# Designed miniproteins, single chains, continued (3): the designs that were tried, part 13

Each design is a single chain, and the fold is of that chain. pLDDT is the mean over its residues in the fold that is shown.

## One batch from the design tools (miniprotein)

Design m8449
Fold by ESMFold2-Fast:
Structure m8449 (fold): chain A 86 residues (1-86)
Amino acid sequence: MEREKALEEAIKLAKEGKILKAEELIEKYGFSKEEIEEIAKAHAEALIKKAKEAGVPKEKVEELIEELRKLGYLEGAKLLEELWKE
């Protein structure tokens, strides 16, 4: 199905740190809460990895968490907070 392929692509984009592209797919296809949570988790893991590799200070990660909250990705924001502590 088109939606199933879009979900796989959104998860892949999230794992690559391409947040805005994954969000476009979420809006276009109207994924379920569980599907959005799966995308958000992949996204959070990619962001934490990139931030740690770049030596990004905690304050900048907190800014990213706030942007996710503003976009309505509350699960993604929470996962970022938890993964950053780890």
Scores: mean pLDDT 73

Design m8450
Fold by ESMFold2-Fast:
Structure m8450 (fold): chain A 70 residues (1-70)
Amino acid sequence: MAVLSDKTKELAREMVDKALELARKLNAPPEIIETVEKARELAKSDDPDAVLKAFTLAMKAVQELIDRAL
């Protein structure tokens, strides 16, 4: 019933993949890597709620990476 466009799903998956790449490049702690990997699994779901949760977890991981750099 929530109509996520195919483009929105693709963007969420791309965001998660880029967050994982960034976390690995910055040698993030395992906890952050695990958070992004969990987001990646959720992003593979056809459930809009799971895709939105994946995006939220990826953004949280990126924010934690920025906070650690400061």
Scores: mean pLDDT 76

Design m8451
Fold by ESMFold2-Fast:
Structure m8451 (fold): chain A 60 residues (1-60)
Amino acid sequence: METYEATVKASKEQAEQLKKEMEKAGADVRVVVNGDQATITATGSKEAVEKSKKLAEELS
């Protein structure tokens, strides 16, 4: 299993949408929102985590 963690500047709504897309890619996703920042942790297969990383980079 692989794990990807990133802190992004995102609204709660953007963080929730990103979580949904990552879960569709097959990742197990946790999101912690603090003010205007969201810490996102995606865990899963290498393929699911790589897709999740790309989705997070597209939001930035």
Scores: mean pLDDT 79

Design m8452
Fold by ESMFold2-Fast:
Formats: C-alpha cells, structure tokens, sequence
Structure m8452 (fold): chain A 51 residues (1-51)
C-alpha cells in the first residue's frame, strides 16, 4: 500500500470535513481498490458526510 497516496487522499477527505481518523481509514480503502480519481474521492466525501 502506497503511504504517500494514502496521505494525499486522507488530506483531501479531511479538508472536506471528514474526521481525521475516518479520513485515513477511508483513504486506505480507496487506495487499496485503486479508486483515487477526483470523482471517486468526491463520492466518498458525499457518502461519509451524508450530503
């Protein structure tokens, strides 16, 4: 698992309002599945924040 990619995605999620611990967990999941596109990240944000 690429720690640099996980950090990048986690930071993007946290900056959008996702709690840091949840952001890191979700970022690991997204990177493991290869879902690191902007669209995939935005979809994850919407699901995590319920909006």
Amino acid sequence: LDSTEVARVALRLANAGVPPEEAVRKARELVERGETSEEAIEEAIKRLLGE
Scores: mean pLDDT 79

Design m8453
Fold by ESMFold2-Fast:
Structure m8453 (fold): chain A 91 residues (1-91)
Amino acid sequence: ERLEQFRADAERMRATVKKLYDEAVKLAEKGEISEEFAKEVQREYDAAMRELDEALRALENGDWVTAQHHEAHAIGHILRIVGILEEARLR
């Protein structure tokens, strides 16, 4: 079912962004990333989680266009976290 698949995808995205956030926290604890990078990851993590919550709410209301819009925004925030971590790794 389309709705079940979308929920499964959203939950996988939540797991992915949580894993990235946990990796960033470990790097910060080791002093391998700056306080500024750690705060930026926290902001992007919070934004991704809010977007996923809004996607699921839109889905429950039958608003597929809005659900897809919020999911796309969540993906954008996840990609920003990946970019921050890769940039930190190069320094």
Scores: mean pLDDT 82

Design m8454
Fold by ESMFold2-Fast:
Structure m8454 (fold): chain A 58 residues (1-58)
Amino acid sequence: GKEEKLKELEKYMKEKGYSEEEIEAAIKWIEENVDNLTDEVLKTIKENIDKLVELSKL
């Protein structure tokens, strides 16, 4: 489900060296802005994670 995909994203971000604050902000942004977190959407998020983290700081 969505929770499992969010945990996968959290692990991915930790492996890439993002801070806990950046991970929490990105996950919150996805929960508020992404209604349908499919495998394809998750893949796109991972490929664009740097941009997502910057957007979540605004």
Scores: mean pLDDT 82

Design m8455
Fold by ESMFold2-Fast:
Structure m8455 (fold): chain A 120 residues (1-120)
Amino acid sequence: LAAELEAAAREAAARIMALPGVLGVRVEADAERVIFRVLVEAPDEATLAARVAAIVETAEETLRDLIAGVADVAAREVAPGVWEVVVTLRLREPVPALADGRTLAEGYSPAGRAVLEALA
């Protein structure tokens, strides 16, 4: 289960990074949840809504056999026109090996790295 989840998380991260406006992605998991933290550019709320929908759909499709569904979706503006989108998915079955929490995958564009440095 843990190895299968890690492989699916890496695939989801790669697919999300290919989506328009995505600057970075970090995938974390605990025993019961997978959490996607996605850094996106969106100049307005309509663009943000479209970005969020694409991220959620990609995460759900890639993890379909491992998740029970979406628990929460939140978005927070971290810089002008740059948002952190947090998608929390519930695991279909608990993975006790992940109880302490782990990062399963991460990736950032050069622009995403620059944003993270500016926020530090």
Scores: mean pLDDT 84

Design m8456
Fold by ESMFold2-Fast:
Structure m8456 (fold): chain A 87 residues (1-87)
Amino acid sequence: MEKLEKLKEEAKEEREQTNKAAEEGIKVAEDDKELVNKLESLKGQADGAYNAAMTGSAELAESSLLTIKRLRDQAEKLLKEVEEKKK
């Protein structure tokens, strides 16, 4: 019970961090349609994985959390690439 609750809380935090990085990247890259589309896709994938974590077994929550963590890393990497375009 506690382990599953902790996994769900961690999945929520990782999803929020993924969305935050993606939204910041979208703001800076608004004129770069390809980059905006990649960031929007990452947000959608994180939302899907989060739903799986909320509705599944502990095993599904654990695998979904790993998926969200990978998506967060991708979103943060894209945000850094966008930030490098700053003057």
Scores: mean pLDDT 80

Design m8457
Fold by ESMFold2-Fast:
Structure m8457 (fold): chain A 77 residues (1-77)
Amino acid sequence: IDISKLSPEAQEVLLKLLERLAAIGADESLSEAEKLRKAAELADEAAKELEKLGETELAKLLREQAKKAKEEAEKAE
C-alpha cells in the first residue's frame, strides 16, 4: 500500500479508519464477532469515501477486506 501517492484527503480517511479500528480492538466490552462486524462497517464507510475521492483501487481493496471480516464474524457466531 503506497500511502505517499494518496491525496491528503485520502490519507486522512485512512488515518481515521485506523484510529477507529484501534478503538474497536481495544473495546473489551465487545465480542470478537461484534469487533469484526464493526470493523467491516468502518472499512465499507472508508471505502465509500475513498471512492468519492477517486481512489477506486484502494476502495475495492477495503471492500474486499470488509467482506472477509463480515464472513469471519458470521463464522464466529
Scores: mean pLDDT 79

Design m8458
Fold by ESMFold2-Fast:
Structure m8458 (fold): chain A 83 residues (1-83)
Amino acid sequence: SMEKRELVVRAVGLELRIVGLELDMELNGIENPEIEELLRKARELVRKALEAIDAGDLEKARELLEKAEELIREAEKLLKEEL
């Protein structure tokens, strides 16, 4: 289905954003436990969203991806304050 495809693309995009933030932290020598915890939680939510997609629960997947994106945005904000 198109909706399933869109949610998978969103999940992959969020995983790439998490990896990019982790790389930015490493390259700038930033160790911030609050950012690390936000990214850990975001990754867990993306994992759960992919499981929900596989189970056919697309509404749950969408909610989990929205929550993951909120955590990633908070991590991006905190990282900007460190740079």
Scores: mean pLDDT 90

Design m8460
Fold by ESMFold2-Fast:
Structure m8460 (fold): chain A 63 residues (1-63)
Amino acid sequence: GGGEEAARRAAEAARAGDAVAAGKGSMGWPQNGDSEKGREAGLAGLAGDAEAAERYARLAAQG
């Protein structure tokens, strides 16, 4: 689903230190069915936890 790309971008933004882009990515996930995993990736990015953001992005991609 589309949530996997948004989650990957959120994880990349988190690694780059762009918490705003990471959090913004989480807003679209409820419509994609991967809402919990994608949202966790965005929230981890906002908290500055790039490792957690990448983990949740990978889970969102797998569906």
Scores: mean pLDDT 57

Design m8461
Fold by ESMFold2-Fast:
Structure m8461 (fold): chain A 61 residues (1-61)
Amino acid sequence: TDVDVTMVETLLRQAERALAAGDTALAQRYIEGAQHVLDTSDLPPDVRAEFEQRIAELRAA
């Protein structure tokens, strides 16, 4: 749903902000939150794959 898309985008934006500030622990919490929304939402497979790729990139940073 649009709400789930907005939640994932918001959580990933917060994770990026935390990483920029050097707060790796906070960034990991936001990444975990984004993954939880993906795991519990009925998003289309292509949209899910895009968010999963972004999560993987943030985890690699």
Scores: mean pLDDT 83

Design m8462
Fold by ESMFold2-Fast:
Structure m8462 (fold): chain A 63 residues (1-63)
Amino acid sequence: GPKLLARAVKDQVAPAPIGLSLKKGDLVEILKFLNEDLVLARNLKTGEEGVVGRSDLEVLGKI
């Protein structure tokens, strides 16, 4: 099915305990919108899943 892709706009280490570690430019799949500020995403490079701020992602669209 179509994947909703975004790109990390900055480096971050995983915030405890459920956050997602990102390097600037990493591609993520948005799995679920949790609220207006947070999404559940998967880092496509590492395979890790976690919570990330919506403002920390550039949404690219569905592929």
Scores: mean pLDDT 79

Design m8463
Fold by ESMFold2-Fast:
Structure m8463 (fold): chain A 65 residues (1-65)
Amino acid sequence: SLLERLERALEEAKELLKKNGSITDEQLRELAEKYGLSVRQVRLLVAEALKELGYSEEEIAKYLL
């Protein structure tokens, strides 16, 4: 289901952020392809992951266009 794919993508985004401190445009594209999501959907998931991990509004804004 879409919800299951969103949840799995969110988990992987959180792990990438914990490991690397950031997610690159290439990694955003790879997540979109892997989970059958749009790049926009992945950017919104990354924003949610950053928020849950306690990042600032300024850092979150870098992933939102």
Scores: mean pLDDT 83

Design m8464
Fold by ESMFold2-Fast:
Structure m8464 (fold): chain A 59 residues (1-59)
Amino acid sequence: MGEEIRKKRYEEAKKKMESLTDPEIKQYAERLKEILLSRGYSEEDAIYAAAKFAEVLKK
C-alpha cells in the first residue's frame, strides 16, 4: 500500500492550505473538505481537492 506516497501528498496539500493568506478562501476550502468527507472521500483526497479549489479561487 502506497501510504508513504499518500502521506507526502497529504502533507503537501496541507502546506498549500496553510499558505493561503485570504481567510475567506481558507474557509471555503475547509467547507469543501467537510462536504467531500461526508460524501465518503478519504481525508487525503478531500484535502487535495480543497487545496486545488483554493488555488482556483486565489488565481
Scores: mean pLDDT 74

Design m8465
Fold by ESMFold2-Fast:
Structure m8465 (fold): chain A 73 residues (1-73)
Amino acid sequence: MLEVEIDLALARMYRALGKQLYSKKDYEGAIESYRKAIEIVKKAIEEAGEETPEQRELLEELEKEIEEVEKKK
């Protein structure tokens, strides 16, 4: 549980960074930050052997945000 909670917090921090970069029109930086968040969540799922609803929701949000940024490039 603690490791998953830490990973979610870190992933959310990278998502927040991605949103800040996107607002500054740094689309490449935004995508990199979102991809790091996705990597953290996916690794946490693999290590735990299970996916929480919070992890699934965050992954879906991050993937959608990447698609939106790529459309703006």
Scores: mean pLDDT 80

Design m8466
Fold by ESMFold2-Fast:
Structure m8466 (fold): chain A 69 residues (1-69)
Amino acid sequence: DADALVDEAERLLAEDPGSEEAVRALVEALDLDPTNARARAGLARVLRVDPSNKEAWAALERSAAALAA
């Protein structure tokens, strides 16, 4: 489920703050649950370290649209 993917991403980010595997897990979590606050927070943390990550930006934009609907 989405929370399990976030748990895995948090573990990966604790070991490597630039983990692309963590980014993919967070994106997948938001695809399953676009309103997941933990996944949004995780991607925001990633973007503070690497603001050029287009995949993370796209996922947050989709999530923001879902929250606004």
Scores: mean pLDDT 79

Design m8468
Fold by ESMFold2-Fast:
Structure m8468 (fold): chain A 55 residues (1-55)
Amino acid sequence: MTEEIKQLKKIIEKYKEQIEGAKNDPRLTPEQRQAVIDFLNDKIEEYKKKIEELK
């Protein structure tokens, strides 16, 4: 695995951790929580696409 792919996977892992944080954050409204999760999922998909382009 290249160092670039390793770094991108690390970023994806961080975004997944942030999604879990948002799911468990009682300070967020359901609407705010969904917006944060949607944003982070879009970022994960973007970085997954970058990994596929680097193969």
Scores: mean pLDDT 82

Design m8469
Fold by ESMFold2-Fast:
Formats: structure tokens, sequence, C-alpha cells
Structure m8469 (fold): chain A 83 residues (1-83)
């Protein structure tokens, strides 16, 4: 039950990040969020973690501190799902 809730929270967070990033014109950030969500749904947690690290790095380069913090939090939740 706990892992299913964590997975649901991660899916919602990545979906919101994708929508907000597109609205702000950050198409590459939105693409990385979409790819991370796809990897999560496929239960490819290693791929999801790689995409989240790239997303965090890009968000930091863009000065998007909120997206960078969200990516870090989501990454920690995905690590818990992998265990």
Amino acid sequence: MEKEITKGVVEIALSVLSIVSRKEGQEELARLADEALEALQAEDYDRALELLEELKRLAEELGDEESARLAERVKEMVKELKE
C-alpha cells in the first residue's frame, strides 16, 4: 500500500511538472518529466532515476529552483520504490 501511494504521488508530481514546464515554455524540461513518468510507469526505476538527475541538472541550469527541488524529492521517492 505505501509503495503504491508513493508511486501515485511521483506520477502526479511528474505530470504537474510537465504541464507547468510547458506553460512556462520550458519544453526540454517538460520532455524529461514526460520520459521520467514513462520510465516510472514501465517500472524501469534505473531509467527514471537517470532522467530525474538530468531533469534536476537542466532545472538548475535554467535557474528553476522549484523544479530542481521537486526533481530531487521525486528522485528520493523513486529510490524507495526500487527497494
Scores: mean pLDDT 83

Design m8470
Fold by ESMFold2-Fast:
Structure m8470 (fold): chain A 89 residues (1-89)
Amino acid sequence: DAIAAAAGAAGVAGARAAGAAETAAAQAGGALAAIGAGLSAGLAARRGLVSREAALAAGRAIAAAGAAQASPIARLGGEGGLRAAEGAA
């Protein structure tokens, strides 16, 4: 039911509002996870022991993690990013 779906969405929004600091921490944790994945892939590549297939798989995983991170950050601080870009220009 659309009403049940709307109630669920409102519950999620309420949880985010109630835990704004926790939400920010979760997003920071996600960013650190993406960085960690990049570092792990870089270390594996530098060892010279990974196959081309493993390197490509790592690249895809990093790209996917980056895309997932961009979405929440864009919603949370889209205007902040725009202001930073305007300040740089």
Scores: mean pLDDT 53

Design m8471
Fold by ESMFold2-Fast:
Structure m8471 (fold): chain A 72 residues (1-72)
Amino acid sequence: SMMEEEQRRLDESVIRQGEGAKNLPAAKPQIEEGLRTVLGMDDEEVAEMLARAEKVAESNIRLGEEVRRRRE
């Protein structure tokens, strides 16, 4: 049914977002450089933005693992 197909797509999307979020630590240097160079952010602004990004990433990882576990 369409409902089952949509739920599958949503589950896969949530799992994919969680997996992608696990790569944030490796991407941090490039993100910091971009925030400083392209957006002109100072050290404090960059630190705040990264702290927010890490919090979102942790939430996405947790949600992705929960959805994966429920499908097992």
Scores: mean pLDDT 80

Design m8472
Fold by ESMFold2-Fast:
Structure m8472 (fold): chain A 60 residues (1-60)
Amino acid sequence: VAEAGATLAPLPPEVANKVVSAAMEGDYEKALEIAKESGLSEEEAKKVAEAAKKLADVAK
């Protein structure tokens, strides 16, 4: 959980919140798209989307 939060911390709060919200809805593709739109590389975007999914799973 803390590691997932640290991965999201460098993002603007608006982007991080949108990525987490998409993951909470089970829309992993949307979370990945939002991360890529923020200027991250595909590898970094996947890592951020994965971290958001882990946070969403804990929040369930």
Scores: mean pLDDT 71

Design m8473
Fold by ESMFold2-Fast:
Formats: structure tokens, sequence, C-alpha cells
Structure m8473 (fold): chain A 60 residues (1-60)
């Protein structure tokens, strides 16, 4: 169960990072805004499933 949740979090992070990159290249956000949004997204993932998030971070 933990491994599946960890994979889901990893996929969501990758998709979010790709979206932020696209928005940055389109001129919709600044690098500072992209960093803040990425940090906020990681905090939400940590709150939703702290065990899976910590396991993912510990492995990488």
Amino acid sequence: MLEKKQEEIKKRMEEHEAELLRRYLAGEITPEEATALAKAFEEELRKENPEAYEALKKEI
C-alpha cells in the first residue's frame, strides 16, 4: 500500500513540475512564483499523506 501511494505522489509531483515549467515558458509565472507554487504543492502532498511523502524523500 505505501509503495503505491509513494508512486502516486511521485507522479503528481512530476506532473505538477511539468505544468509549472510550461506556465513559466508561456510567461504566466515568474521563477520566484514557480518556486513558491512548487513548495506549496509539496506541503499539500506532505499533509495529505506524510508517511508516503517521507518515504519518497528518504529514498532520493
Scores: mean pLDDT 77

Design m8474
Fold by ESMFold2-Fast:
Structure m8474 (fold): chain A 59 residues (1-59)
Amino acid sequence: SYEEVVKLLGEAVRALQAGDKEKTIEYAKKSIEKAKDVPDPVVRERLIEAAKFLIKQAK
């Protein structure tokens, strides 16, 4: 669901702010998998791009 994706992205952001690169990537990847179930293609794409950005920042 959208709520699950937003929660996972929030956890990824918190992990990134804490300097936890491994957890940032883990939560961001989980958010991408959950985002595939979001029915609005525009919202889905925006959520996936946000997760990809967090993975890039964590690298």
Scores: mean pLDDT 85

Design m8475
Fold by ESMFold2-Fast:
Structure m8475 (fold): chain A 63 residues (1-63)
Amino acid sequence: SDEVKKAAEEAAIEAIEEVGGKELGEKAREQIEKGGLSSAELEDPRVNSAAVGAALRAVADQL
């Protein structure tokens, strides 16, 4: 559902801000609004892992 997707996107952006910094989080938000995150823009595997983990957790909370 759109609500689950929105929750996952917000959780991912928050995790990116916490691990990669505010500027990277803002860039991620802009890319999500344009239809998805490019893996090339999130080259730090720690940032990527945090974002994926947060998104999955947000989805699980809605199930």
Scores: mean pLDDT 72

Design m8476
Fold by ESMFold2-Fast:
Structure m8476 (fold): chain A 55 residues (1-55)
Amino acid sequence: MLTEEEIQELLDKAVEARKAGDTFAVTSIMLELREKLTPEQFARAVRELVERLQA
């Protein structure tokens, strides 16, 4: 299971990839999070990603 630091690093990379228009990188990161996190942790990560993209 991912540590909190690893989750934050992956979210930072996903935000940068999204801003760069790299849809494949974003998808790969989200799939890794989905496989390695619980459904509750994944839902929180998705919410945080959306908030970071709107900030």
Scores: mean pLDDT 80

Design m8477
Fold by ESMFold2-Fast:
Structure m8477 (fold): chain A 67 residues (1-67)
Amino acid sequence: MEEDIEKAKEAIEKSNLPEEKKEELIKLLEETLENNKKLTELIENKDYEGWKELVEEIGKKLKEKAK
């Protein structure tokens, strides 16, 4: 997961996208990494209710950004 995000960052940096778009995409990847860490912590602590709430929140946020 973390290796995949770093690989995606490198792909964005090497792309021909405008610098502003690269920064936006990198920020989204960093948010995704942070959310993945939080989800993992919730699972490790067996906080399945918190995990479910965070997954729903992430899903809503991703749908909004896809527009």
Scores: mean pLDDT 72

Design m8478
Fold by ESMFold2-Fast:
Structure m8478 (fold): chain A 93 residues (1-93)
Amino acid sequence: KALELIYEGKYEEAIKLLEEEIKKDPNNAEAWALLGLAYANKGKYEEAIKYAEKAIEIDPNYYEAYAVKAYALEKAGKYEEAEEYRLKARELR
């Protein structure tokens, strides 16, 4: 579904699908994290970080959201912050 579209490089289609899922359930931490991943792959790192943070706020134990935030931070050149969130993702699960 959305993750498959991201792996295929179909980021705009993935974003549209994820926005529909979030409209149905705005507390879907997975959808927010995947939205962050899609935006990071489009080079929209600030938006990616924002959406990953939303996923963390919904579910602070969702380790994949921390991994997405770390990925977006690394792509933005914020290597020290990226490592902090990467370690936090590992600590959670």
Scores: mean pLDDT 86

Design m8479
Fold by ESMFold2-Fast:
Structure m8479 (fold): chain A 59 residues (1-59)
Amino acid sequence: SMKVEKAAEVVENDPEAAKMVEDFLLGKASAEELLEALIKAGASREEAEAFVEELMKLL
């Protein structure tokens, strides 16, 4: 999905967003906290939601 790819690109360019992805996968952050961090880093809400949904499939 292009939306997931765009959010992933945002994570690659933002260290705080990258850390929030890691914390989410380790159970240290909520999906809501990750979504907010992605939007703050420059992802659109739709791109952030698509990315969080894909990561949730890994849990």
Scores: mean pLDDT 85

Design m8480
Fold by ESMFold2-Fast:
Structure m8480 (fold): chain A 98 residues (1-98)
Amino acid sequence: MKEITGVLVVQHAPEQREALYEVLREAAAELDKRGIAKTVALREDGTLVLSAETREQLREAVQFIADRLAEAGVASGPLTYAAPGELSERVEVRHVAA
C-alpha cells in the first residue's frame, strides 16, 4: 500500500541541536507505537522524514511533534512541513502557552 511521505524541517539554535534530535527521536518512536506515522529518516540537523497512510495522520504527527518540542522548550522557530505533491504548511511551536 502506498503511504504518504512528508518532510519536516525544524529551525533551531545550534546549541539546541542535540536536544532537538533527542526530542524528535522520542516523538517519532511514540508515533510509530501509536500507528500514526513511521520514521523514514531522522537527520542530526533536525530534518525528520515521516510516512503515514493518510494526510490527516501526517498532520496529526506534525502537531504531536510541535507539541513535544514546545513542552521541551527546544524549538526556536516554526516547523515547516511538506508532503510530495502538496503545498508546504507551517506549524507554529509555542513553548509559552499561558
Scores: mean pLDDT 69

Design m8481
Fold by ESMFold2-Fast:
Structure m8481 (fold): chain A 82 residues (1-82)
Amino acid sequence: SKKAVEIWIKVLLESKDENLRILAAYGLGAIGDPRAVKPLIEVIEDESAPEKVKEAAVEALKEIGHPEAEEPIKKYEEKKKK
């Protein structure tokens, strides 16, 4: 459902519950809707986002396989190695 994707994007970006944000990221990855790509990139670039949520967002982006995510994922993984 289009409405379900929008609700899970809102949960991913706005929820105070870290576990619910992780669930939203994995759910969006499993659905594979490209509307989730930019919100998931926003999470991995957000310095205030919990690391576990960022890791879930990276996995979701890899599952979706969208070209726009390639460089943001690479930048995130390079920061993690330093």
Scores: mean pLDDT 84

Design m8482
Fold by ESMFold2-Fast:
Structure m8482 (fold): chain A 75 residues (1-75)
Amino acid sequence: SLKEEIERLIEKLRELKAQNDPSLMGEVTKIAMRLYELIKQRKDITPQERQEIQKVVSETLTALALARSRERLAG
């Protein structure tokens, strides 16, 4: 179902954030784009649910961007 797909993608983002590998930024971006498309299809989504999904995306992107910055400083 749509809800199950969204939940799986959120779980994948949390996994990618934990790995903290800046080479995976492209994968994070792809998952984020898919999540936003699925969110648009959910007419029953609350503002609170939308904010929580946006927060997971933002935190994951920020974590990987910081990891990339650390690599850039080292090389």
Scores: mean pLDDT 81

Design m8483
Fold by ESMFold2-Fast:
Structure m8483 (fold): chain A 69 residues (1-69)
Amino acid sequence: VDEAEVYLALGLIYFSLGKLAEKRGDTEGAIEAYEKALEYFQKALSLDPTNEDARAAIEEAEKAIEKLK
């Protein structure tokens, strides 16, 4: 396990929490979770710029945040 993989995993956890918050109608909690997911995905991509999963996840997190504003 390397640091980039750990950050990607943390981002995925927070992204899942964001989806759960959306289902509950917790817009503020969803935005907070997606913003944390975005931070971790960006850290993963900074350590491994070729990581397609991190890049795709960043796009999804950004779209989720934009939709809720």
Scores: mean pLDDT 85

Design m8484
Fold by ESMFold2-Fast:
Structure m8484 (fold): chain A 55 residues (1-55)
Amino acid sequence: MESEKRKKILEAIGRQLRAIGDKLDAEREGDKEKIEEAEKELQEAKKELEELEAE
């Protein structure tokens, strides 16, 4: 496995964890706009991870 691909996978996983944290915080605050942003970031990170795994 190439080192660059592994770094991108780890970054995508890190972004997923951060987005989950942001979503939980936004849900606790009841901030609908922040919840939507966090969900969008989570879905983008998930797509990146799936594309990297497709190789």
Scores: mean pLDDT 78

Design m8485
Fold by ESMFold2-Fast:
Formats: sequence, C-alpha cells, structure tokens
Structure m8485 (fold): chain A 78 residues (1-78)
Amino acid sequence: MEEAERLAREAQRLADEGAEAARAGDYARAAELYREAARLLEEAARIAEEAGDRELAEALRRAAEILLEAAREAAAKA
C-alpha cells in the first residue's frame, strides 16, 4: 500500500502543477500534466485492488476520470 500512497501523492503534485499551468494559460502543458497524474492514479488503483482495498481502488479510478476530463478540457483550449 505504501507504493499506492506514493503514486497518489505524486499524482496530486502533477495535478497541482497542471492547475497552475492552466491558470498561466499553458493549456497544452496542463493537459499533459493531468494525463500523467491520471496514469499514476490508475496504477495506484490497480495496486489498491490487488491489496484487497476495492473502495480505495474505486476512489482512485474516479479521481483519474476527473483528471482525464480536465485534460480534455485543457487540450480543447490549447
């Protein structure tokens, strides 16, 4: 589970960087960062599922879906 927690923290950092890029008008960079964050959350969800924590895995996948939508919105503005 430590690895899933590490990946989730890294994803949060990338999502925060993506939000700052979007505020600065760098939507292409924001989309890239949001996609990277979503990928890390999907990996964290897989680890959580393998560890038997289905609720955490579902929460992480929902967070990844939100970031992928944010990436699509940013890409549309770029």
Scores: mean pLDDT 88

Design m8486
Fold by ESMFold2-Fast:
Structure m8486 (fold): chain A 55 residues (1-55)
Amino acid sequence: MEREREIEGAVDLVLDLYERSGADPEVVLELLKRDLGLSDEEVEEIKRRVEERLK
């Protein structure tokens, strides 16, 4: 559950930065992968959730 909370927080952060600051979601995800130590699988899951929210 802790990792799921981190993934949800990352999705919310990416969306917030995109909507408020126009930050590229791909760039934000690259930074979060480094800072949170996310796996490639977790990054793909976050990307999928962000894309779903933006549609």
Scores: mean pLDDT 78

